# Ledger of designs, part 102: designed miniproteins, single chains, continued (5)

Each design is a single chain, and the fold is of that chain. pLDDT is the mean over its residues in the fold that is shown.

## One batch from the design tools (miniprotein)

Design m19763
Fold by ESMFold2-Fast:
Formats: structure tokens, C-alpha cells, sequence
Structure m19763 (fold): chain A 88 residues (1-88)
């Protein structure tokens, strides 16, 4: 549905901004705090990815599918970067 697609898009955009901010602020966090934040972020990413896949399965508009996929890819890229930074 359009409402579900919009909700997922808004949530993914918010998550991207949060991830970029947290990554930038990582030098100000203890390792333990960074690991706790990463765990919570991964749980939220898994949840939103499940919602996004359900919405994508119901969406016929290729432009909307492409937009959502690009946002999902960006979130996953930022999570991977966060993981690499926390391990160092």
C-alpha cells in the first residue's frame, strides 16, 4: 500500500541520518557503548528490512521499488561501515 511504502521510506531515511550521525560521533563513545548501539541498530535494521521486503512484494511501481531498494542498500552499507569501525 502507498501508506506502508511511505512509512518504510520515512523510517529508512531517518535510520540513514541516525547512522551517519552515530558513525561521525563514534570517536566520542566508549567501545562498550558503541557495541551496544550497534546491536540495537542491527535489530532495528532487521525489522525494517522485513517490512521493506513485504512492501516491495506488494508494490508494482518500478520507481517506488527502485527508491526503496536504494535506501535499503544505503542502510546496509552504513551498518557494514559501523561494524568495521567498532571492530577497530
Amino acid sequence: SMAEAEAVRTRLEGLIKTLETVIKLLPNYSREKAEQILKLVKEEVDEINAEAQRVLAQTTDPAVKAELQALIDRVNELVKKFEELVKK
Scores: mean pLDDT 85

Design m19764
Fold by ESMFold2-Fast:
Structure m19764 (fold): chain A 59 residues (1-59)
Amino acid sequence: MSAEELLAEAERLRPALAEVVGKDHADGHIARLRKAIEAGDLALAQRILEAMRRIIAGE
């Protein structure tokens, strides 16, 4: 997945994540994903996205 695809998917998940953990916490996850992308660490960005999906799936 490209950096643009990772970020787009994270932004798509933001509303659902905010319903589970609240807006500030959801914003924090996406901020960390953006920083990983800026650092060129796409593997870390992917792990953050997977963590977001797990939170949504686990309530």
Scores: mean pLDDT 85

Design m19765
Fold by ESMFold2-Fast:
Structure m19765 (fold): chain A 65 residues (1-65)
Amino acid sequence: SMEKGLKAARYREELLRQGLSPEEASELVGKKFGYPSEEVLKINREIAEKLREIGDEFEAELKAA
């Protein structure tokens, strides 16, 4: 689900903030949320792309107004 994906992404960012490598963080997220590490990377990229698209659309609306 989107909510589960967001929680997984936030947990991964927390681990990265603690100084873990991206690979180590993804393995721990996979264990905690039941994702393979590669799937966690895909989910994080998908969420980041969606957030960027929303931001770009909002910025375009403001500039068009």
Scores: mean pLDDT 71

Design m19766
Fold by ESMFold2-Fast:
Structure m19766 (fold): chain A 65 residues (1-65)
Amino acid sequence: SEEEELAKRLIRTAKVIFDAYKKGLISKEEADKAIENIKKRAKDQLSPELYKKVMEEIEKIRKEA
């Protein structure tokens, strides 16, 4: 579905942000702000179930970064 495709895109974007932070291309503050914007989009545009999945995946990526 379009909503599932959006969830996948948001997760991919979060991974790019964490990768950029890990490489020293952006600051911790810039990364945190960008991730907060992704979480807001997920909250506004996804079902509660897909929002939870996106949040769980972001936390997994964060832990590995």
Scores: mean pLDDT 86

Design m19767
Fold by ESMFold2-Fast:
Structure m19767 (fold): chain A 80 residues (1-80)
Amino acid sequence: SMEELIKLFEERYKNLSKEELETLARQHRANIDRLEEAIKEYEEMAKKGDKRAETYLLFYQLMLDIERQELEAIERLLSK
């Protein structure tokens, strides 16, 4: 489940300092921003009939979901 994956990331990061967690959160937010921009671009290409763009959308959406779950875990740890 998505919740189980979030819990696995919490376990992975639970012993990091607040400063390390904040640094990771910034990195994941930057990754999310880049993935969202890429998804937007590929969605426009797919609408124009680009079959390759449709495949890349599936890949980028999966990456985005993983990044969001990692960020959720880090934010839960930062929230005490």
Scores: mean pLDDT 88

Design m19768
Fold by ESMFold2-Fast:
Structure m19768 (fold): chain A 48 residues (1-48)
Amino acid sequence: KEEEERVAREKARNAELDAQIASTPDVDKAGEIARKYLEERLRERRRR
């Protein structure tokens, strides 16, 4: 089932996103990146 792969991908994305946020000193921009990521994750789960 694809669920196993999706969970692994989500963990990888979380690590990459964390690195992006850490490298973005602008709090507003970091917040936007985090928000877009969360919105996409919620959308993806609802589409299941």
Scores: mean pLDDT 71

Design m19769
Fold by ESMFold2-Fast:
Structure m19769 (fold): chain A 66 residues (1-66)
Amino acid sequence: MIIVKATGLNATGATAAALIGIGSEGAEVKVAPDGSVTVTGELSEEDAKAIEQVAKDHGGTAEIEK
């Protein structure tokens, strides 16, 4: 089980991070009103790293918990 929490994203970054999470079978995606995105579940390490990279590319930060 992996948790990825991305914060400080612009709208484009939040959408991209959420789409990676939705594309991951068995993952749950939560988008907060402030643009924070949390992805939890059977997420691959590759998908977790992709969300982290999207966060960095869109002015935010991401934390990965295993």
Scores: mean pLDDT 79

Design m19770
Fold by ESMFold2-Fast:
Parts: sequence; structure tokens; C-alpha cells
Structure m19770 (fold): chain A 65 residues (1-65)
Amino acid sequence: QQKALEDLESLEGKEATAFDHFLVQWDLPFQVSAAFWREVGLDAPKILTQEHIEIARKILQEFFQ
């Protein structure tokens, strides 16, 4: 759980597809991906910013709790 959150930080500055690869690596369900992209909005970002990482962290913390 905390290790996954630490690894999430490494995604800052990577392409948007890196988040989906992160979910596969940690065996996280599609619902986490769906929640993230819903929160980020209708446009797919070109790269993941720190703000996107914070959104993902919040979703993962709620999922793990």
C-alpha cells in the first residue's frame, strides 16, 4: 500500500499511459483507472503533473482504506 503510493510519485513527468502501466504493475482494478480519468476530466493529459499524481494518490488512499 505505502510502497505503491511511493512508486506513484515516480510517474510525475511521464506520459499518461504510465498510470495504466502502474495499475497493471500493482494489480489494481479498472475502477481505480476509471476514477482517476473521471477526476482529471475529459481531456487526457499529455504528461502526468504533480497535480495528477495528487489526484491518483487520493483515489488510491481511499481504495486502500
Scores: mean pLDDT 72

Design m19771
Fold by ESMFold2-Fast:
Structure m19771 (fold): chain A 58 residues (1-58)
Amino acid sequence: SREEQLKKDLEGLEEALEELRRELEEAEKRGAPPSVLASLYAAIGIVEAGIEFERELL
């Protein structure tokens, strides 16, 4: 069903968010350039927005 597909997609997005947060922590620890940190912050924001959007569809 559409609801089951949305739930699976949400689980995938939540896992992707955890991975991106880990990558950000590792990038900060290694002193990555501001451009790399900005890209990771942007990616996290996009995934968070997608999660909220899909939650409203349930």
Scores: mean pLDDT 87

Design m19772
Fold by ESMFold2-Fast:
Structure m19772 (fold): chain A 80 residues (1-80)
Amino acid sequence: MPLSPEQQEIVKKLVEAVKNHDKEEAKKLMDYMLKNYSTEEVLAILGAFAREVRENGSPEQQKLAMELLQYTNEKIMAMD
């Protein structure tokens, strides 16, 4: 599923938050996505984010990205 331009900008902001070690900004972006997008769209955005950090991120950035993915998954599970 192709991401919209707005969703692509969210991926960029998430990657920058991880590069800056700004966990609070990243969580705000995750909460914004969960409020404004469907679960399918959130998973697509998170997939693009995870791929970008996996391919271009440091081990420390990959660890933070995994923590953020767990946070978002727990939020999605709590919505059910």
Scores: mean pLDDT 80

Design m19773
Fold by ESMFold2-Fast:
Structure m19773 (fold): chain A 75 residues (1-75)
Amino acid sequence: SAPKVTGGGAADDGAEPPSPEEAQLRRIRDESATLAGRKAAELMKTAKSLDEQAQASQEAVRIGQEHRDRLLAEL
């Protein structure tokens, strides 16, 4: 059997279940964060220098934030 006594969810698991509105906001946040990560990976594939990698990382974060803002505006 799979042993599971206590997980890292004590703080989150003890919280009240999210409302449908909060669930929607969490989906938007997760989706934008995932997009930012994917964009960072894509941009870093092209970057050969440390400076280019730093710039790619910052740009990916910005893209993720803009996507989140757009999704929230359409909500």
Scores: mean pLDDT 71

Design m19774
Fold by ESMFold2-Fast:
Structure m19774 (fold): chain A 85 residues (1-85)
Amino acid sequence: SAAAAMEQAQRRAREALIAALEEEAERLGLSEEERKLLEELKEAMENEDIEKAEELLERLSELTARVLARLDAEQERLRAAREAA
């Protein structure tokens, strides 16, 4: 069903986002409060509380945008390095 497929895709996308945020946390120098919000987001995901997860993502929108920008830059850098080899 389309609904089940969409739900699965959204779950995977959120899991990937959380993993990316966790991976970049050290490089970003996340504050204790930002790490707390990330932890709450992870808990909301584990409890399948989609509404709470979306609310927390909005509150972390600034951090999320920054992480995505850094991941994109890192990916482009790695791509350029591979092409130069």
Scores: mean pLDDT 70

Design m19775
Fold by ESMFold2-Fast:
Structure m19775 (fold): chain A 93 residues (1-93)
Amino acid sequence: MKKAEEYNEKGKELAKEGKLEEAIEYYKKALEIKPDYAEAWNNLGKVLAKQGKLEEAEEAYEKALEIDPKYKEALENLIELGVKKLEEAVRAL
């Protein structure tokens, strides 16, 4: 449990530095140790969304909400992602 939290914190620090690929690797390491880590799924989704990997980000937020259905930040992130996907669809017209 503590090791998964350490990897999640390292991922958060790397994401703040704009090192998105490295942040993803650390979030995945956290999730290998603790697959039911809602915060790590939400953080993974945020970084994937920043990279434009919208489908992968959606899956990560859905996993966070499956683990914790009351996770407001994950729900808000999923809603914002849906809006971004709609904006991209409209722009393609």
Scores: mean pLDDT 87

Design m19776
Fold by ESMFold2-Fast:
Structure m19776 (fold): chain A 87 residues (1-87)
Amino acid sequence: MPSVLEALQEIFRIIKDYVNGKISPREAAERLRELLARLSPEQQAQVIAILGQHSPEGADVLRKLVEGEPVSDEEMKKAVEAMKSTP
């Protein structure tokens, strides 16, 4: 099971793949969902809280992915752009 830090690093990797045109917004959403599914509910909440401090859009997308809600390509693009600006 990945740690919260490892999960954040994997999220950033998925973002880089998307930014570099290696994956679509849909594939990015699916990979994020798979990553979150590997975390405990506690770790999911921590990852969402950490991202929410810097990216409300990123946190909203992660919450929707955890809950199985649909995420649009526009929501993914906004979340990725916001997360790119996070240190």
Scores: mean pLDDT 74

Design m19777
Fold by ESMFold2-Fast:
Structure m19777 (fold): chain A 118 residues (1-118)
Amino acid sequence: SRLRELLLRAVEGALAGFVLAGEPEALLRAIAEQMARLTGDASLVERLEEILAMPEEEQRRVQREGAEAALELLDWLEREDPRAAEGLAVLREEVRRGSGGAMYGVALLALEHLRARA
C-alpha cells in the first residue's frame, strides 16, 4: 500500500539521519530490528547495511526522501485526527530539519494508526 511504502521510506530516512548524526551502530541496529519486527519486513535490517555502505551524498538523498515521506504521513495523520494538528506541528518542524528521531516517531505513529485500521 502507499501508506506502507511511505512508512518504510520514513524509516530509511530516519536511519540515514542517525548515520549522518554519528549515532552508535548499536542504536541503528536496534531501530532497524525493532521496525523489522513491528512491520514484519526483515529487509529493513539489510537496508541499514546498505545505507551504512553508501557515500554521504547518497545518505543525504535517502534522508531527504525519508523526510518527504514523513511529511506526507503527517498530512495523512492530520486527516485522520485534525485535533492532533497542533501536536504534530512540532514533529513536522523537526522532520524539516532532518531529525532522524522525528522521522522515526512519525513512522511509529503511522504504524499504530495502520494497526488500528486492521
Scores: mean pLDDT 85

Design m19778
Fold by ESMFold2-Fast:
Structure m19778 (fold): chain A 65 residues (1-65)
Amino acid sequence: SMAQKLAEQGEEKYKEAKKAAEEGDIDRAEQLRNEAVQLYAEAGNFDLAKKVNAEVTKAIEEAKK
């Protein structure tokens, strides 16, 4: 289904966003976070979109320390 494809794409972007944050690439992590959130929202999974946004934002803030 379209929703399944969007969710799979969202998961890949989420993984890339976390990796970028861990590597200290803040700009890339923010871009990938926004892409993952949008893909999960388009898939209709708003709870997961919100969770991914919060988790990557926390990782970015930790990377800034």
Scores: mean pLDDT 87

Design m19779
Fold by ESMFold2-Fast:
Structure m19779 (fold): chain A 60 residues (1-60)
Amino acid sequence: MKDKVKELKRETIKAMSTASPEARKKSLELIKKGDEAYKKGDYKKAVELYEKAIEIAKKG
């Protein structure tokens, strides 16, 4: 799970480079929540939050 979470975080950051300012802001909020979940050891929660951030970034 840990490797999957790290991979998703990198993918989220990459997707944000082409997103609108508003979409980037929303994605950053989700990344922050994902980082908190990762710190607590809630890897499945972190994965869910990072995937949501990626989708928002791609929509922007």
Scores: mean pLDDT 78

Design m19780
Fold by ESMFold2-Fast:
Structure m19780 (fold): chain A 57 residues (1-57)
Amino acid sequence: SATTAFDVAKAIQKFLDDGGKFEDLPKYLKEAGLDDRTIENLLKIMKKLGKYPLLPQ
């Protein structure tokens, strides 16, 4: 959903800016209310890039 994309961008940026680790992202995002499929897809993209994904503003 559109709201999910925006929430994901904000959640990832805040978590990593606060010193969070990539391996802890799935737990953080799930607690933020994201579904497992969205989290799984984001983690695959992040691993390919070696960084967190840059989502559209």
Scores: mean pLDDT 66

Design m19781
Fold by ESMFold2-Fast:
Structure m19781 (fold): chain A 60 residues (1-60)
Amino acid sequence: MSNLELLAANAAAVEEISGIALPDPATTPREEVKAAMRAAVSSLDDEQRAELAARLEAIA
């Protein structure tokens, strides 16, 4: 499903930029994946946030 593919791509980008392991989007409830992503993003510096934004734009 397109939404699952986008969630997986976004989670992979957050993992790569933050270095924080996220739960598998295919087997984890969406709410848990989103909560883990928010926690990881909240730990990012401004430079990491800019890199993540560029990576997400490339995915979209």
Scores: mean pLDDT 77

Design m19782
Fold by ESMFold2-Fast:
Structure m19782 (fold): chain A 76 residues (1-76)
Amino acid sequence: MPSEEEGRAAVEAARANLERAREALKAGDLQRALLLVVAAKILASVARLGGLEEEAEEILKEADELEKEIEEALAK
């Protein structure tokens, strides 16, 4: 199981990846945006295993919202 220290690092990395995903989406780089969202979801799972369930749930919610925006952009 990841440590709480690893969980905290995963939260920070996930938040950074979500911000990069938003930038990629604004730039029209939909593939990069999607990969960054997937990476953030993986990091949120690590955070949850490290005992940071509340922070992990917030990240997953933001990631799901971004994923929907990316899917809408891809559908046009």
Scores: mean pLDDT 84

Design m19783
Fold by ESMFold2-Fast:
Structure m19783 (fold): chain A 84 residues (1-84)
Amino acid sequence: PLPEDLFRALEEAERLLAEAEELLAAEEPDYAKALELAERALRLLELAARRVAAVAPEELRRRLAELTERARELIERARRALEA
């Protein structure tokens, strides 16, 4: 894909993660929806990772790694809450 397509995928993942964080921080947290959004973000990031070549800019690789870690943390947090 073109760099712009990859940046749009990263932006969408970031938006989903921000929305998931907002749901977890709410007065009445929606853990199930937060988990769903974080899992969607992770799927987008995994697809982006498959398309990232060694030649891809370091900034792009760094952003991908950061968002992937953030998604996994949110998924774990939401899952722990749902297991209560």
Scores: mean pLDDT 79

Design m19784
Fold by ESMFold2-Fast:
Structure m19784 (fold): chain A 73 residues (1-73)
Amino acid sequence: MEEARRLAEEAVELGRQAAEAYKAGDLAKAAELDAKALAALERAMSLLDPAEAERLRREAVAAMQRAAAEALA
């Protein structure tokens, strides 16, 4: 559980960095960071039962959306 949470937190941070790269006009870096964020989230989900993975995914996506909105403000 802690490992999956850590990976989900990493995904949120990578998503925030992607939004900042997009704001700076570095579209290539933004795309790379988004891909890394998704990969980290998928790794986190693979460590959990399907029901727990779905809950973590929803929480992580919501957190990523909030972080991106704040970075773009």
Scores: mean pLDDT 80

Design m19785
Fold by ESMFold2-Fast:
Structure m19785 (fold): chain A 82 residues (1-82)
Amino acid sequence: SEKADKLFEETVKRIEEAKSPEEVRQILRDFYEKAKKELTPEEILALAGRLLQYATHLPPEMREVVVEEARKLIEEALSELN
């Protein structure tokens, strides 16, 4: 999905420029709200997987925030699927 790819790319760029775990959390909260409004549950699940893969490249403190927020995305998307 073009929308999903663009949102992921913009989010990764913001995370790379972040100076603290708190900024990463804020970036991911913005991402979560946009994803819920603009994407299907299947697209949200795919993006959560991509975030988890990307998190492997981050320092431990920032990785923990990304994993926590990705988990919320997975739970939300799964609640909309049978």
Scores: mean pLDDT 83

Design m19786
Fold by ESMFold2-Fast:
Structure m19786 (fold): chain A 78 residues (1-78)
Amino acid sequence: SSADQLAQRAIQELEEMLKDKNPDKEKIERAVLELGVAAAFGASPELIAQARETLKKLIEKHPEYKDVFERALKALEA
């Protein structure tokens, strides 16, 4: 589905940020927006679970963006 494709793309972008020492704020905001849209349009529970795990790792690695990632996590709740 288009929602699953959007979620997969956003997760890939977030996983790239886990490897980045200084992730771009615009890239972060775009990826979390894409995840929110994908979740709203019915992305699979497996992809939502993967996204949540990636966001938790990002909070640990980039605490300066904690608020952005925590809002994204909340948006993925059913």
Scores: mean pLDDT 83

Design m19787
Fold by ESMFold2-Fast:
Structure m19787 (fold): chain A 77 residues (1-77)
Amino acid sequence: MEPLTPAEARVLAFLLSNPDKEFTASEIARALGLSQATVSRALRALEARGLVERRRVGRTTRYRISPAVLENGIPNG
């Protein structure tokens, strides 16, 4: 697996610290002091790696840490 960017690592750490919660890209951006565009790119990369799950709720997309990460740890490439 490619190394995480600083933004990806910060987003992943935030979600790992809140494993029972779902967040929008805007909520994560606000919490971390990052732009929504930076967080959205990081979330897309983390979802592609299987580390984050995406769920659509109405017109909002929400993200959480993958349950598999909590049960089995973070997969290596």
Scores: mean pLDDT 79

Design m19788
Fold by ESMFold2-Fast:
Structure m19788 (fold): chain A 71 residues (1-71)
Amino acid sequence: MSEVLRLEVEAAVHEIAAAVALRIGDKEEAAEHLRKAAELYERAAEASEDPELAERLRKEAERLKKLAEEL
């Protein structure tokens, strides 16, 4: 597995954990997972040699940060 793929998978796991936390009403845990997912997507973007993929990953990180702020 490439470093980019590994970081994307780890970010996705945190997104799933955030969704589960929201389902049970734990907004604080959800926000922490969303912030961690955003950090991992930013790291994946930095590791990516594909500019288009890097931009998509950065936009996803921004989306997750905004979601965490809204909780």
Scores: mean pLDDT 87

Design m19789
Fold by ESMFold2-Fast:
Structure m19789 (fold): chain A 76 residues (1-76)
Amino acid sequence: VSTSAIAKAIKERNDSLGMKMSDSTAKSIASKLRRAAEELGISPQALLEILKDTENPESASRFTALALQAIAMELD
């Protein structure tokens, strides 16, 4: 799973919520989420699955953990 695939999933999700995102912003977020996933022991494949299905409570919880980890890494 590539960073571009993760960026595409992020853009698709934002588009479904009626929000637009630039390619550069999506790639930046994708890189941060990929680093956070690595820290949490989440595979790139599992990260992509979480991004595609946050309606599932388990996936939503894991996505929240990923977002918090990414924020923590930016603050350090």
Scores: mean pLDDT 73

Design m19790
Fold by ESMFold2-Fast:
Structure m19790 (fold): chain A 64 residues (1-64)
Amino acid sequence: SSLFELPDDEALLAWLTRRLEAAGLPADVARRVAELVLEAINSEEPKRDALLREVEALVAEAAA
């Protein structure tokens, strides 16, 4: 497919999880964060904001 076509959700989830693990997040936290980010991308405005705030909380917890 074209470079401008969105990747499949599964491929995007796997890619983002790998990126987060490489950034130093534990594998379970990286997977959870990737799932929440993907859900946020596929969600309506108010739910998207709430999901992104949950991501921020998980990242802060893992970084502490």
Scores: mean pLDDT 75

Design m19791
Fold by ESMFold2-Fast:
Structure m19791 (fold): chain A 75 residues (1-75)
Amino acid sequence: EKEELVKKLIEAIKKGDSEEVSELWKELAKKGELDEELKEKIAKELLRVRGRTDEDIEEVKEILEEIFKQIKELL
C-alpha cells in the first residue's frame, strides 16, 4: 500500500528515526515505487516543516541525503 508507506515514511522523517526511514524506503524501493512524484511529495512536506524550525529541516535533509546515497548503492 503506497499511500500508507509514504505516510509512515514522512512520519519517521519528522521523528528523525533513521532506522524506520531506511526500512520504509527499502520497502518502497523493493516495490518499485520510488519515483520522482514521491520525491516531490516528500519535498512538499519538507516545505511545510520548514515553517516550524530550521533545525528540523536540516535534520530531515541530512537523513534524506543518506537514504538517497544508500538506495543508489543498492541499485
Scores: mean pLDDT 63

Design m19792
Fold by ESMFold2-Fast:
Order: structure tokens, then sequence, then C-alpha cells
Structure m19792 (fold): chain A 80 residues (1-80)
């Protein structure tokens, strides 16, 4: 979990710096780890970060998919 949290934090930092490709890679790595360990809150947070990166890259379809997946998880676990 610590590695996934660090990767998710790096994704946030890279996104704030406008380093969208590095942000995408960091969030994808975090997502893989969160999924492997069953951390649904982490999975939703990484998907939400990816959705923002995709939106900033002009990738609207991927942004919509990531946002919808995050919403489904948040609703299932009772997070808003």
Amino acid sequence: RGEANALNNLGNVYALQGRLDEAEQSYQRALEIYQAIGDKTGEANALNGLGRVYLLQGRGDEAEEAAQRALEIYQAIGDK
C-alpha cells in the first residue's frame, strides 16, 4: 500500500507541474497496486487522478470512463 500511495502522490505532483505523461504513468502504477491488494478507496482515487490527466490531455472518452469507474467505486463503498 505504501508504494501505491507514494505513486499516487507523485501523480498529483507531476499533474500540478504540467507533466501529464509522468502523472498518467504514476497513477496507472498506483491503480495496478491498489487493484492487486483490493484497496477500493485507493483504486477510486487513482482513477479520479487519471480522469483529470486525460481531461487535461484532451482525451475526453478516457476521462469519462475513468471518472465513471471512480464514481461506481465511491458509491459502492459509501464514499462521496
Scores: mean pLDDT 84

Design m19793
Fold by ESMFold2-Fast:
Structure m19793 (fold): chain A 114 residues (1-114)
Amino acid sequence: MEELVELIREAVERSTEEQLAALLTELSVPAQEAILNKDAEKAKEVIERIKRRLAEILGEELTERLLEVAERSTDEEIEEAMRRVAEELGRPAEASAVGTILTILRLLLEVVKE
């Protein structure tokens, strides 16, 4: 939990609401399609797109750590971490956007699981 809170905090501090909203707008439909259809190949493509876009915003190291933590986190853990970061930084829109991106990543990683 504490690691997830720290990573979400760093992601919120390194990003803007506009960057996160643009990423969600770009990726929401392709992610939803991959998840609903359980399409592992599409899920891999969407994960690589998210990873590339996040690396542009956050840097490669933070992006890789977020992906690793998202893969082993529950939706409830992500929501709790998002809530704590929102309270701490007073940036609920950015915290919510990061939490949503991580939840999408987690769902996509479940589809890809061999």
Scores: mean pLDDT 81

Design m19794
Fold by ESMFold2-Fast:
Structure m19794 (fold): chain A 91 residues (1-91)
Amino acid sequence: MWNSELAEEFSKLSLEEQEERVKENPTETLKFTLEIQASLYTMAGTVAEKAGDYKEAAEYYDKAARLAEIAGDEETAKILKKKAEELKKKA
């Protein structure tokens, strides 16, 4: 079930608050909202990386990794975290 109002309010919360809410009430809507946010931050990281802004790119990939982790996608979170670490070494 989709609830756009719930998704909008949830996406405005801090990452810590999003994690806590998912633990209390792991709905498909909240998980899907986390996955969308992770994808958006991954895209922002890719754009920053291509622009040569490795520090900003690393920050975006770190956020995407955290969102993927909260969504239960440990594999994607691990990949994104490693990419952020590599970019931090270039910055």
Scores: mean pLDDT 78

Design m19795
Fold by ESMFold2-Fast:
Structure m19795 (fold): chain A 70 residues (1-70)
Amino acid sequence: SEEAERLVRLGEEAYKRGDLEEAARHYREAGSLGDVRALGNLGRVYYEMGDDETAQAAWDEAHRLSNQRA
């Protein structure tokens, strides 16, 4: 998950620049590595882009992964 942490940082940098598509790409990659925080951030990015359905799907995935770890 060092790779996931790196991808989260890249996503945060892209988000700071206002590059929502680049941020979503990095957060999606980190989420695929099991990073719950990245999936939450992915949902936020899609919501800001106006894609509420994809945002909710990402948040639901984060919730399921979090419950699986608990």
Scores: mean pLDDT 85

Design m19796
Fold by ESMFold2-Fast:
Structure m19796 (fold): chain A 56 residues (1-56)
Amino acid sequence: AKAAEIAKIQEDLANKQKEFNARLKEARSDREKYFEVMGEGVDETSRLTAQKNAVR
């Protein structure tokens, strides 16, 4: 039961990291946009990581 929930959260985290890594790469030449995208990625990743840890 817990393993299935953790696996789904890990998949969601991987998908979000891929999305934000792509946006960071596109924003590389724009410092302001780069930090904006990075902040969004940190917030979403932190939320999913907290959900994963709460299942343990």
Scores: mean pLDDT 71

Design m19797
Fold by ESMFold2-Fast:
Structure m19797 (fold): chain A 61 residues (1-61)
Amino acid sequence: MIPQEVIDKAIEELKKIGVPNREQTEEIAKKYGMSPEELLKAYLEHEVEEGIKLIEEAVSK
């Protein structure tokens, strides 16, 4: 029930920090009304998907 727009904003906040520690992740998750586990999972899924896409585009050319 959390909109994708909210998740995307939370991921952007994490990326601005660079390497977020547990406390920073918890604070951002709380700010956007989600659990730290949900935020970390969404962040990892986004990173993996973006990474795979970049690798596929590089390898296909």
Scores: mean pLDDT 74

Design m19798
Fold by ESMFold2-Fast:
Structure m19798 (fold): chain A 56 residues (1-56)
Amino acid sequence: SALERAARALLAAFPEATLADAEAMAKLLQQVFPHLRASFPTLRATFRRLLEERAA
């Protein structure tokens, strides 16, 4: 999806990001991609999932 592609692109700029950063990354995505429609809980859940995948 466009949301997941944008989230993955943003995480590529922050290789040191961990699960603790999921909320901050969600807030940053809303600032960088203001036209991308998703609720904050959805964005946070997406970043948590992607960061868990990175940690595995």
Scores: mean pLDDT 81

Design m19799
Fold by ESMFold2-Fast:
Structure m19799 (fold): chain A 76 residues (1-76)
Amino acid sequence: EKARSELDELLKKVPPEAQKLIREAVEAYLSGDWEAARKLLDEAIEVASKFLTPEEVDRLRKAAVEYMAELAREKK
């Protein structure tokens, strides 16, 4: 939930295209397609880097990874 809250805050600063890529990365990760998840996350970060500072980009990447890990641990 903490990672989700930080992710949501950062996503408000990026365009819908980056938000969609993050959602698709999370879905791929939860489906077990880790290669697709990583590729989609990298694409989302590339788009987001045009709207965020380098520090915010680093925070976004970390929040997304932590959120994916949190969901995987809580998945039933």
Scores: mean pLDDT 78

Design m19800
Fold by ESMFold2-Fast:
Structure m19800 (fold): chain A 68 residues (1-68)
Amino acid sequence: MLSERELILGFTAKEVREYLEKGDLEKAAEIVRRTAESLGLSPEEVIDEMVRLGYLTEEEAEKVREAL
């Protein structure tokens, strides 16, 4: 399994949550875009994977998608 990818997604989700908690949706979306570029995924795919792994809630994911 790609444990390095899972670790990256975990760190990304943590940073996203920190910015969402302070209401900075633009920064949260920027973090997702940067991770997507590094992993060769779309931003939407990164969000979906973080939700699937339990790193983000669906509510958090919706807020980030609105900022994309």
Scores: mean pLDDT 82

